# Designs tried in a protein design run: designed miniproteins, single chains, continued (3). Part 59

Each design is a single chain, and the fold is of that chain. pLDDT is the mean over its residues in the fold that is shown.

## One batch from the design tools (miniprotein)

Design m10030
Fold by ESMFold2-Fast:
Parts: structure tokens; sequence; C-alpha cells
Structure m10030 (fold): chain A 63 residues (1-63)
């Protein structure tokens, strides 16, 4: 089915995407949350949550 092919393509490309995020400075904990996502749409939602959490953390803890 079209959904199965989309899921297979997502699973195949997910490691490449996660590696790119690691290089962009994402924390391993954030990467693990993204790795647990079962679809691209779910991964996008998790990414939004991570960015919101990170924004709040940056405001409270300046580098």
Amino acid sequence: SLEQKAKENFEKNKPIFLEALRKAGFEEEDIKMLEAAESLEEMEKVLEEILEKRGKKIEHKPL
C-alpha cells in the first residue's frame, strides 16, 4: 500500500535525518525522542515539542 511504502521510506531515511540533527547540535535525549516517532508527521510534532522545550531552556540558562 501507499502508506506502507511511505513508512518504509521514512524508516530508511530517519537515521540520516537524525544524524543531520546531531550535527546541528541537538541533544542525544532529543534525538531519542525523534527516533521513537513512527511517521514523518509524528516526528514533526516531536520536533516542535523539542524546539519549544529548548527555547524555554535557553531563556532560563544562557550559554
Scores: mean pLDDT 72

Design m10031
Fold by ESMFold2-Fast:
Structure m10031 (fold): chain A 76 residues (1-76)
Amino acid sequence: MTVTVTYELVAPTLEKAQQAQQQAQQALTDAGVTVTSSSIRQEGDRYVVTIVAEGEEAAVSQALLRVSEIAQQLGL
């Protein structure tokens, strides 16, 4: 079943937010998930990365684990 999911990552710097956005988009695409939108916004002293993706439920679930791993590797 095709589902739409929103991933949000919070980064302390714009540089880390951009790294997280790029790596997460690549991981989602590699998992067979389609990225429909991605943005970075500043909220106070933080940067919020929002990625909206669509794909098969199993692929989206696996991609979520990979996005979490990327966040951990970047210290988010």
Scores: mean pLDDT 82

Design m10032
Fold by ESMFold2-Fast:
Structure m10032 (fold): chain A 76 residues (1-76)
Amino acid sequence: DAEERELAIEALRAAAEGDGEKALEVLYGVIDRWVAENPETSEEEVEEARKAAEEMVKALLANPELARKMAELGAA
């Protein structure tokens, strides 16, 4: 959905600004929303998604130029 895409772009912008806490907050919100819509989601799947979000934010913080470009492309 476009709304989930906008939240992902918000997380990318936060990471591009060096705000890893805000980026994780937004991504965890996306995961929580997805779990609420898919109550059959296993705890293992939720843990994997959260770990993937943490690794993604870590990678984006190490490459803020990439995070910025991804946010710009996602907004287009």
Scores: mean pLDDT 79

Design m10033
Fold by ESMFold2-Fast:
Structure m10033 (fold): chain A 65 residues (1-65)
Amino acid sequence: MQKDVSIETAASLLAVEQGAQVTVEVEGDTLKLYFKDNSEELKKKTVEALKEWAEKLGYKLEVVD
């Protein structure tokens, strides 16, 4: 269940900790990630971190380029 804290903001902060630049959009129970010209290795690392976090909150993670 969604709390008062913005899921978009939390996801963006987690991505910044990995050094990635990403725009996050919420659609229903899905988090959509839009990466801007990040390396493939950095994208993979960031996606793995966000997957664990999103699964704990009951959200699905989708990567969009």
Scores: mean pLDDT 73

Design m10034
Fold by ESMFold2-Fast:
Structure m10034 (fold): chain A 79 residues (1-79)
Amino acid sequence: SMDKELKAAELALKAGMLALQGKLEEAEKLIKEAEKLAGEDHPAVQEARRALEAVKNGDLLAAIGSILRNVGIIFELES
C-alpha cells in the first residue's frame, strides 16, 4: 500500500542520515524495517543500501546523492 511505501521510504531516508553520522548498526536496523514494509527491491531501500555502502567506502558524496534521491522518492509518494 502507499502508506507502507511512504513509511518505508521515510525509514530508508533516516537510515541514510544515520549512516552519515557513523551509526551503521542503527542504519542497518532501519533498512531491514523498510525492507519488511516495501521489499528489498524498492527504490528507497536500494538507495539506503547504497548510502550505507558508500559511507563504508568513505564516499560521502555518493552517500549524500543516495539520501537526496530518497528525499525525491518521498516527495513523489506524497504527491
Scores: mean pLDDT 87

Design m10035
Fold by ESMFold2-Fast:
Structure m10035 (fold): chain A 65 residues (1-65)
Amino acid sequence: GTYEVTVLKDGAAINLETGEVLKKGTVLTVTSVSVDEDGLGWARDAETGNIYLFDSADVKITKLS
């Protein structure tokens, strides 16, 4: 499926390929989302395939399709 991940806090998400720390207000379009029992999540960018690591407490996840 396709999801939208909105970063709610500076540093709540990082691009593991580039090392970029994402800013509050960043919106990511992703094709895969997983969250573990500790709230650590990962998602795959829909365009690039790059993996984002995020804190699930500080992001909003919306299913698009």
Scores: mean pLDDT 85

Design m10036
Fold by ESMFold2-Fast:
Structure m10036 (fold): chain A 94 residues (1-94)
Amino acid sequence: SREELLELARELIEEVERFLEENDVPEAWRKRIEEAKRRTEEALEDPSASDEEIFREASELALLAMHAARRLGREDFYQRIADLMERMRRVYLE
């Protein structure tokens, strides 16, 4: 399940990058999302990072991106990111 968690977290980063590329996200929201993305990337690059740490950082990134997508009326991004978050939760907890 660790390998599946890592793959889902990478997919989340790609989806968030696409969201930021396709949308005019307010600077304050973009900055917070980019910081959460950086923390998630750092956790993925650290071989000593626990599954809990990876899941925590990725979940924070997903929640921030979902909030921004919903506020911008991008239901498509909201649903894709929410699905990735739920899949990460199942892999981590099951």
Scores: mean pLDDT 88

Design m10037
Fold by ESMFold2-Fast:
Structure m10037 (fold): chain A 70 residues (1-70)
Amino acid sequence: MVEELRAELKELLAELEKEKAEETDEKMKAALDVVIDTIKSILADPSLSVEEIAERYHEALLKAEEIYLE
């Protein structure tokens, strides 16, 4: 299960980095950066449980939403 979640995050990271490269809106770029940096941090730590990964990812999404809605 954690290996599947990590594989999904790797795919999502590549997708988000592509979106950021094509993005012209500074707020969206900042929001994408928060999520991208969090996913990179998660992938750099192989000891994280599914629960810890979910918590970090959820916090990043909330922060990204705040930046985007500003």
Scores: mean pLDDT 82

Design m10038
Fold by ESMFold2-Fast:
Structure m10038 (fold): chain A 81 residues (1-81)
Amino acid sequence: SAAEIDALRAEARRLGEEGLASEDPEVARKKAEEIKELGQRLVELGGRDPAHADRAMAAALEAQRLAEEVERHAKELEERK
């Protein structure tokens, strides 16, 4: 459903905000992993809901990019030590 896709997308965005705000590379890395899991769920949901497949795949791509951004942030935190 569109509501389920939107809820997963909003959760991924919240995790991204928390990860990017973190000064702890371990916390940021865990948030990135959680975002990746939400991205996988969005891909699966797109496969099961043809009426909302484009919406689900767009949300999955956004989650993937956000996870990459949070992982980069975690790496930068580790490199600054």
Scores: mean pLDDT 85

Design m10039
Fold by ESMFold2-Fast:
Structure m10039 (fold): chain A 73 residues (1-73)
Amino acid sequence: GSREAITRAIALVLRAIGLILDLELGGDPQQAIQESQQIIEEAQKLLEDAPVLSQRAIELAQQAIELARQQLA
């Protein structure tokens, strides 16, 4: 349902933020790259597997992808 999709999208955004914070505090860059790729894959699957999502869930999933992609650049 829409609430579950929003909750999963929020969790992916929080995971991306946590990864950024860990990296700022001296975390492993190689581990950050691998986790960023996982976040992107999971967010893309959420968008593909749920053809009818609320606009908010779509926006949150896209935000998670963008935050994770910034760690790969």
Scores: mean pLDDT 75

Design m10040
Fold by ESMFold2-Fast:
Structure m10040 (fold): chain A 84 residues (1-84)
Amino acid sequence: GEKAREYARKAEEAAKKGDGKEGGRYAALGGWYAAEDGDGEGAREAARAGVLAAKSGKTSEGVAYGTGGAIAGIGAAFEAGGAG
């Protein structure tokens, strides 16, 4: 169940290289896996990586993938980690 965090890390590395599209793609995957696993911590990392990728890429594709990952991550975090 660590896929969300692995993809979040890949998203951050891609963003550091200036690959907003790749970063956004990995962030979206991280958010998806976090939602499926109910992993609130992984969802938060994916959301952060998604925002970073969207800002770094400055492209429609990077923004779309990053935003999608952030939305999925935020939703998963509230469902899995926010109900307490």
Scores: mean pLDDT 69

Design m10041
Fold by ESMFold2-Fast:
Structure m10041 (fold): chain A 82 residues (1-82)
Amino acid sequence: SELLEKLAELIRKEKVEEAVEFVRENYEKLMAELRDPANADATSTRIHMELLLNPEVAEALAKVFEELGDRGLATTFRMLAE
């Protein structure tokens, strides 16, 4: 998924502001991509790893998910920021 790959790149590069805006603009499409079983587990694992290595981005994205009403992802991303 091009969207998931781009999100992983923004997280890896610690582009906090760009990652926040990207998730706000593409939330519905990102959710569809994450729910699609055709997406490689490798991409989801990579995003998880990049978040673990970049806690400031994970914390910022957790807040965005909370603002969007996605409490599950907000909690998950906060745990990765710890």
Scores: mean pLDDT 78

Design m10042
Fold by ESMFold2-Fast:
Structure m10042 (fold): chain A 99 residues (1-99)
Amino acid sequence: MSKYPEEIVEAASELALALLAGDVEAAREALERLLEAAEREVEEGNIEGAIMGLELAAALLGMVLGILRLTDGPEEAIRAAEEALRRVNEKLAEFRELA
């Protein structure tokens, strides 16, 4: 298997970059695409790929949140990163129950 689904990696990268840029609306759109891409992988029978992709996304979001807090980034971006990490972790827990 490919180690990570490309659509999940692309959406996770877009989300991280949007959050670091303080573009909260772009971050929300990237988060929805990330979650939709992960759900599509599960629908296609690739639950392992979806879990691995969301674990990568959670790690990236944790790093982004750390950077934003250390650099005293915009409060809206910090809150968006916290919400994104929460939603990714909730979806990850859901998929782990299906595996």
Scores: mean pLDDT 85

Design m10043
Fold by ESMFold2-Fast:
Parts: sequence; C-alpha cells; structure tokens
Structure m10043 (fold): chain A 68 residues (1-68)
Amino acid sequence: MSEEEKEFLKLHEKALEAIKQFKKTLSKAQVEVIAKWMIRELTEWGKKNNVPKELIEKAVKEIKEEVE
C-alpha cells in the first residue's frame, strides 16, 4: 500500500469520526452540507494523489451511510 493510500485511509477515518461528532450537535441538514463538502475534498485529494478509485468510492459510500 502506498503512503498516499495510507494517508487517504486516515483522512477517511477522520471524516467519519467528525461526522459522528457533528451529528451530536448539528441538525441533519447541516451534517449533510458538511458531508457533501468532505466527499468533494476527499475525492479531489484522492484523484490528485492517485488513490485507487475503489478506495475513493468506498469512502464516499461510507460517509453517505454515516449521515443517513
């Protein structure tokens, strides 16, 4: 696994943890806006750093599931 892939997995884990924390204090609509921003940022970072598409797609799916 590349260093970029390892960093992406850390960012994915941090994003999920952040959403769990935000769900405790923010409305669902606010959490959805934050999650859309996180998905955009992770997708852009992953593409720039040649992270496998499968890892990017998994991160997007898990973030969407955490918001629901």
Scores: mean pLDDT 85

Design m10044
Fold by ESMFold2-Fast:
Structure m10044 (fold): chain A 61 residues (1-61)
Amino acid sequence: SENVEKGGRALVEIYKKNGKVTQKQIDEIGAKYGVSPGAVLTAANLLLRKEDPSTFLRVEY
C-alpha cells in the first residue's frame, strides 16, 4: 500500500543517515502511517535490497 511504501522510505532515510535504526523509530513510523511495525521494516528491507541484495538493516532493540 502507499502508506507501507511511505513508511519504508522514511525508515530507509533514517538508516542511510545513521547506519542503524531503533525499534522505537520503527514503531513511531508505523503509528504515523497507520501500518504495522513489521510492514515498515519489511518495506525498508525490500527497498534497500533492490540497491544491494547483501544489505542487512541494523536494528537496535
Scores: mean pLDDT 83

Design m10045
Fold by ESMFold2-Fast:
Structure m10045 (fold): chain A 74 residues (1-74)
Amino acid sequence: MEKEKEELRRELEELKERNMTEYGLDEERALVVAVTALKLRVIGEAIDYELETGNPEEALKKFKEKVKLIDEIE
């Protein structure tokens, strides 16, 4: 869990920095866009997992855990 949280934090920071440097967004807007992108990716991963494995319970659990981690690092 801590390693996954660290990975999400790093991804969030990289997305934020990229939004600021490549797209000229201010820090607050860059962060909001980065958080939204991460949450959309997590939703997409859960959908893909369910489609590939046929296990909606595990997909939902994985989704909830990742969203919780994103909310904790935000």
Scores: mean pLDDT 77

Design m10046
Fold by ESMFold2-Fast:
Structure m10046 (fold): chain A 68 residues (1-68)
Amino acid sequence: HMSEEELLEWAKRVADFIIDTALKLGLSKEQILEILRTVLRSFPELTDEQIEEVLAYAEKKIEEKLKE
């Protein structure tokens, strides 16, 4: 079974992949965050707290990439 740290790192990697792909497809920050929330909520292993942590990470990453 994955540790809490391993689970969070895995979820952040999933977020990274989705963000990179979705930005290349021209999706907005709001659309990407909604997709991520839906995807993350499909995993029963993730708590609401962990989902919000990953979404906060994702929002910052999207904003940084949009400034480039």
Scores: mean pLDDT 82

Design m10047
Fold by ESMFold2-Fast:
Structure m10047 (fold): chain A 70 residues (1-70)
Amino acid sequence: SMIDAAIERLREMRRRGATIDEVLEFLDELTRQGLLSELEAGVIMLAYAVKKLTPQELIDLIIKELEKKK
């Protein structure tokens, strides 16, 4: 599924140590593809800003939100 492919891509990004900019670009792509709504992406971005999440923690949060949609 498109969701499973997105989750695997995020896991690969986590393993290779993707930068925050790469993770944020992928979050925007997930929203453009309709895998996350604008509201869901906004909540993720708010958590990132308030909790000062690392790239790895942001990836983990995005995976968690995508897993809820399966």
Scores: mean pLDDT 90

Design m10048
Fold by ESMFold2-Fast:
Structure m10048 (fold): chain A 92 residues (1-92)
Amino acid sequence: RERVIELVEKAKKYIEEALKSGFDPELLRKAVEYAREAAREMRKDPRFASLGGDLEIAAGALENALRRSPEDAKEPAQYLLDVAEKAIEELK
């Protein structure tokens, strides 16, 4: 549980830093990687499997946007940030 919180908090930090730096795609890709790792760990626990699914969906949306254009990433990045904040609340 502690490890999963750390992964979600890292994803959140990278998104917040990217939003401040004009949507650096490298920071957003790191956020996607940490969110996916957290989602994978959460899905191993039935209590958090649904929340892990939400993180995977949000991370996938951001990854797809990054493949098209960095300008398309703002809304998916905000969505992943919102899901990450909910995940941190539920994991505490």
Scores: mean pLDDT 81

Design m10049
Fold by ESMFold2-Fast:
Structure m10049 (fold): chain A 80 residues (1-80)
Amino acid sequence: MEPLSREEVEAELAAVRELIEKAREAAKAGDERKAAAYLTAAAILLTAIRWNAPAAEDPERTLAEADELLEELRKVEEEM
């Protein structure tokens, strides 16, 4: 398996952050269904990032950043 570049990992983490932010906006607007859809998409992508973390250029850093986003995702779920 080709190692994931740092740029690729950062792009994937940025995509997760965008999904979490869209979920927050949807929840704030009262659209719980849309918020749940964005959170589900973020969770799926985070699971893929965590699963592939050992193949990243910096596995420990990648896993730590993914864990930080998982906590943010949990906070949005608790706010719904």
Scores: mean pLDDT 82

Design m10050
Fold by ESMFold2-Fast:
Structure m10050 (fold): chain A 66 residues (1-66)
Amino acid sequence: MEKVKEFLKKFSTLPPEQQAKLDELAPKILRGEITLEEAAAFVGVDVETVKLYLEYLKESGRERLF
């Protein structure tokens, strides 16, 4: 639960363009079709932000949608 809150705070501070890119890449990241480093480079964020996003997806159950 705490990681979800931490991610939401960080996500709200990201530009809308980067938020949209993370959401677009979510299915590929969850399937392991793209590395965390590649996802971070594509979105223009650090790897830790991508890791928090994955933990958010797992803890929120949103991974079940992909």
Scores: mean pLDDT 72

Design m10051
Fold by ESMFold2-Fast:
Structure m10051 (fold): chain A 118 residues (1-118)
Amino acid sequence: RVDELVRRATDPRASPEERARAARELGRIARTTTDPETLAKIIDTAAILSSDPDRRVREEAIRLARAVGEVTTDPELISKIVSTLLIAMSRDPSLTEGPPVSQERLQQLMDQASQALA
């Protein structure tokens, strides 16, 4: 099922609505799994979606990265989360504000990634 959702979320022929919906389903899976392979697939998907031409899909990419960031302690995944969020911040600064994650929490995740990779 995860692989099917990844295909739908990253399908350029699917509508932005369909891609965003698949991304939301991946976010729910991210919050309930501790499997590193599943989390890696989800963050790799978020990285792809952070460059999507549709703003709604890019919003879901940020939510996916945050969802993985809430559950992972893996330095490699934290590095991917930071990269995804930095790309999103450079492209859509407004999407990094508001609930569910504050600017303070984003900075904390970036600091954790820096420490984990050191």
Scores: mean pLDDT 75

Design m10052
Fold by ESMFold2-Fast:
Structure m10052 (fold): chain A 78 residues (1-78)
Amino acid sequence: SLADKIIDTLLDINGLEKTEALKESIYKSAAEGLDDTIELKGIDEIAKFLSEITGDKSIDKELVLKIKEELRKKVEEL
């Protein structure tokens, strides 16, 4: 999934071990932070930020909403 790709990329960049507990913590924080940040900064700014992190220039508003829903589902599985 795109959320998994983003988390894996962030863990690789920071040299962090990819443990289930760390991924769960990141998903929860990302889901909460993404909702708040969209309200404060707008969805266009978030799309740009995620595009820069992943190197994927195709990330648009629709894809940000899909990432948000995917993160929400991951948190509900915790």
Scores: mean pLDDT 63

Design m10053
Fold by ESMFold2-Fast:
Structure m10053 (fold): chain A 95 residues (1-95)
Amino acid sequence: SLNDKLIEVLKEIYNSLSKDVQKRLESLFEKTIEQIKNSKSVDELEQVLGELGMKLLDEIFRLRREGRYDEANEIHKMLIEFFDKSFEILSEYEK
């Protein structure tokens, strides 16, 4: 299903992150996976993904303010890769 594909991509991306970044984002990813499982429409999925994106951007800016540029860059790269893959999955579902 669409929800299962999005969860698979999230898990693969999370597992590719360094341990320090994984620990930082663990709660966010667990909540996002639960929200995706409970989503009943594409609109609800888009809202969940939008919220994840905003929270990841907030974390990037926080890390940059703390001088943690390597961790911020890792999250930024992950954010781009995740949304590119999610957009492809959603686009296939809409066709």
Scores: mean pLDDT 84

Design m10054
Fold by ESMFold2-Fast:
Structure m10054 (fold): chain A 68 residues (1-68)
Amino acid sequence: SLLEKVLAATREFVAANRDASREEFLLALTRFLSEQIERLEKEEGLSEDEVHELLAAAVAEAARLVAA
């Protein structure tokens, strides 16, 4: 599923940036989210609402992993 792919990419992103500073992590996260938006719109053909829901899930997963 697209949700599973987005969550998997988010987990890999967080793992790859585990040792980053807070500022470096936030900048990298902004780039990651922008890349996910472009991919979901262009490659998967999703609407803005569908992209927004998947991004919300990605942000929630990143926050959960950082808080753990």
Scores: mean pLDDT 83

Design m10055
Fold by ESMFold2-Fast:
Structure m10055 (fold): chain A 87 residues (1-87)
Amino acid sequence: SIADEAKAKLDTIRDEAKERMLQAESVKEAINVLVIAQMRMIGETTEAVLKARQRGDLKGADEIVAYANKVMADLQKWADELIQQLQ
């Protein structure tokens, strides 16, 4: 489904961002990785929501938004904790 594909893409972006942030040599580099990941997540979420709505899958659209909000919030919290440990 569109929702399942969107969730998988968001999981991939999150996991890649976490790996890159752990390899960052500075706080600024880690923040740059986070910002790029957040922008990619917003783009993928927007596209998937529009596709779901165009097909009349309002439930799928709501599930995509809810999952994206959770994944982005979880990534931000994880990143904040990592940055605090580096400082």
Scores: mean pLDDT 90

Design m10056
Fold by ESMFold2-Fast:
Structure m10056 (fold): chain A 100 residues (1-100)
Amino acid sequence: SKEKKKELLEKQIEAMEELIKEMESLDKSKLSELEFLVLKLAVGGEAVLILRLLKELEADEEKIKKVEELIEKIAKAKTMDELIKAAKELIKVAKESLES
């Protein structure tokens, strides 16, 4: 049902917010390339699930396109700051889609 998909999206947004909070607590100067890659893949996977749920909820095409662009930014991120910024913007778009 639409209600169950909306609840799943809300829980997925919360999961991604907690992941970002954990990432912000990390000492960036001690982060290896491999550890950064693991975090980037984790954020990317969460973002792809949010996109899938937005499509199934028939969110606005503009919101879907913005999330797709942010997923590309996540994939191309070279720094923790770029990754966190893209992830936060994606959460904002997903939340706006729930309120519309």
Scores: mean pLDDT 87

Design m10057
Fold by ESMFold2-Fast:
Structure m10057 (fold): chain A 62 residues (1-62)
Amino acid sequence: KRAIELSPEEVAERAREFFRKAISPRTKNPEEVWEAVKRYFARELEAEGKPKEYIEEVLRLM
């Protein structure tokens, strides 16, 4: 679905699912991939105009 109202918990879970699909058994630096996923989701939420408290809650749950 397009950007719709999601709870911070739902966004955090989507980020974890995205991360699981982004890594493979041969991924050597999964921590770097996870940090990139965190930054990507934080930037997307900011670009969508989400409040600071919402973004902080998503990152806290990640």
Scores: mean pLDDT 76

Design m10058
Fold by ESMFold2-Fast:
Structure m10058 (fold): chain A 71 residues (1-71)
Amino acid sequence: MEEARKLAEQAIEALRQGDVRMARNLTSMALLAAQKEGDDETVKLLEQALRALSAGDVERAIALLEQAIAT
């Protein structure tokens, strides 16, 4: 739980700095950590965040990452 949350927080900071590539990498790492931890709710939110990043929707991605760290 702590590893996925920490990586998601780092991904949000990367997006705020305009580093979409780093944010995508950190979000993918957070997704793998959440899958390993069995956190199905966080997994779904991180999958949606990766889709938003692929669509160029940075605002949506930040909102989904913030939801992931709140659960």
Scores: mean pLDDT 84

Design m10059
Fold by ESMFold2-Fast:
Structure m10059 (fold): chain A 59 residues (1-59)
Amino acid sequence: SQADLQLAYIERMVRGALKAGMPLDAIRAMLDKLIETLSPDLAAQARKRLAELVAEHEA
């Protein structure tokens, strides 16, 4: 679905930014811009994905 593609795109972007050592604040700001274009449900899923990816990266 388009929603699945949007979430996959966001995940790839966040993972790449974390690997590149981009500051978390910059990643969050970038995500907030994308979330403005998403439904509330997709926005919640994107924020949850970011939290999970950050936790994995900091483990």
Scores: mean pLDDT 79

Design m10060
Fold by ESMFold2-Fast:
Structure m10060 (fold): chain A 89 residues (1-89)
Amino acid sequence: MEVELTVYDDRSPENPLGLVLAEGADGRPVVTGFIDGGEGEQLFKEGKIRVGDVITELNGKPVTSLSQLLAELRGLPRYSKVTLKFERV
């Protein structure tokens, strides 16, 4: 599944997408939760993303690790739109 999210870099640089992310068994980012009132929570309510979904692409580029994703997001201006691809296990 592919969704668009806004980058927030206000007070939670570790959660810039309004998603609570952890490192999965293969190193890729796994959704573990949602920031209250964020776009991620709205996408969860719409059934578009779920806890356990893995982020596999950012703006059409493969995501190989959580640290790579966070580094790429840190390089973007605040409130930038990004496209993420999610895969369900």
Scores: mean pLDDT 73

Design m10061
Fold by ESMFold2-Fast:
Structure m10061 (fold): chain A 64 residues (1-64)
Amino acid sequence: SENQQRAQKVADQLRQLGFPDDLVDQVAQLVAQGRVDDAIALVRERVGDPAAQAKAIAIIQQAA
């Protein structure tokens, strides 16, 4: 599905930037379910560095 293709792109990009596998897997699962806002909320909760948080959110939004 289109959501699964988006999830794969998000996972690949976040993994390339060195985000933890557990976070990448959870974000990808939410994106695959079409739960983009929940994926962004998870990043805001777990990623404390503002620059890293902004990059992760941009990746999720660009895939949506």
Scores: mean pLDDT 86

Design m10062
Fold by ESMFold2-Fast:
Order: structure tokens, then C-alpha cells, then sequence
Structure m10062 (fold): chain A 85 residues (1-85)
């Protein structure tokens, strides 16, 4: 609904490598910027996006697939998928 949500949605639909950093920033995954836990969340999201390889595959794995990522809970997964609408 916000400009940040629109920018994140565009990055996610394009499978932009910066999408992982945008997601962790938006949902506050891990600790402070540059902390080990935030880096792990970013790396896990980037690996997940690389593994699915397309927006269509991302929609197929859905919230269940996203909850396997470090610190991504069911509500965060649903919110990420809502950006693809």
C-alpha cells in the first residue's frame, strides 16, 4: 500500500538480487543492519529466491516454502506473497 511496498513488489517480481535486503529491512528480520543474524536472514532469502528461480515458482511454494527461511514466520510469509498481487 505504501511506496516502499510497491518498490519491494517490483523488486520481488523481477527477482532482483537486492530483494532479500529489502525484505529483511521491511519486516525487521534478524538484528541490526550488518549483524550476523540479519546477514543470515538475507542469505537465506537470497538462496530461497535463487532456488525458486521465478515468480511462478515462488507462488507455487507459497507461505509454507517461505516459512523455511530464517526468521520468516507465517504472517511475514503471507505479507511477502501479498506483494505479488
Amino acid sequence: VTKDDEELAASLKALDPKTASRIVAKFGLGGAPGSQSRLKAEEDIQAFLTEVGSVEKLQEVGAEGLTKVYEVGPKTAESILALLK
Scores: mean pLDDT 73

Design m10063
Fold by ESMFold2-Fast:
Structure m10063 (fold): chain A 66 residues (1-66)
Amino acid sequence: SAEVKEAAKLAMIKISKEMDLDPEQQKKLAAQVNKIVDQSNGDVDLAKKQLKELEKQVKKLGKVPD
């Protein structure tokens, strides 16, 4: 849904800015975010929860998880 895609876009901007990700890490982040969007099946609350968990993992690891 549009709401899920908007939440995903905002999460990508926030994570990329806070972590100062290089272009390869940004591509990897986009792949992980797209996976969350696909798996949420339009569930905005589920998508936001998974995006927040991804943000925590990126901050903890200092890189986008595989």
Scores: mean pLDDT 82

Design m10064
Fold by ESMFold2-Fast:
Structure m10064 (fold): chain A 72 residues (1-72)
Amino acid sequence: MDRARQLGQALATSLSSTPGILSAEAEVKGNTINVKVKAKDQKAGDHAKTTVKVVDRAAAKDGITVNVEVEV
């Protein structure tokens, strides 16, 4: 079972379904998840960054690092 891959897919799906998010994708490299988000506006982009930071903090106990890059 690969927690990083499952978490990455869940994040991409959740963020893609968020109002103001145009697209979200997650790339998993070992224990690192790189999330790329296209946001309609700065508010949606900031919300996506906050969501990913919360998940990164929770995932750190399992040795997983989550990075986010937001394009507005």
Scores: mean pLDDT 82

Design m10065
Fold by ESMFold2-Fast:
Structure m10065 (fold): chain A 95 residues (1-95)
Amino acid sequence: SEKEKKLKEIEKKIEELAKEISKFAQETKDLELAQIGSLVLVALRHLLDYLAGKLTNKEEVEYNIELIEENLPKLPEKFKKKVEEILKKLKELEK
């Protein structure tokens, strides 16, 4: 389905972002970025799993969105923009 295709594209973007954040955090020795990046990436994956029908609790959707939005200002601008783009696509698929 078209939704399944879009979910796979978003999953790939999350995986690519995870690799970029991990590499940058390792190269810069930024433990805080590694921790915050991991938290945001897990929250994005939970939203993806909800839209894929793997999770059923809609209240956890709002919790994960809030968690991402609260931690966005703590990310470097380049990663913040990529997270915002992924989150926007996930929100569009919920409608």
Scores: mean pLDDT 83

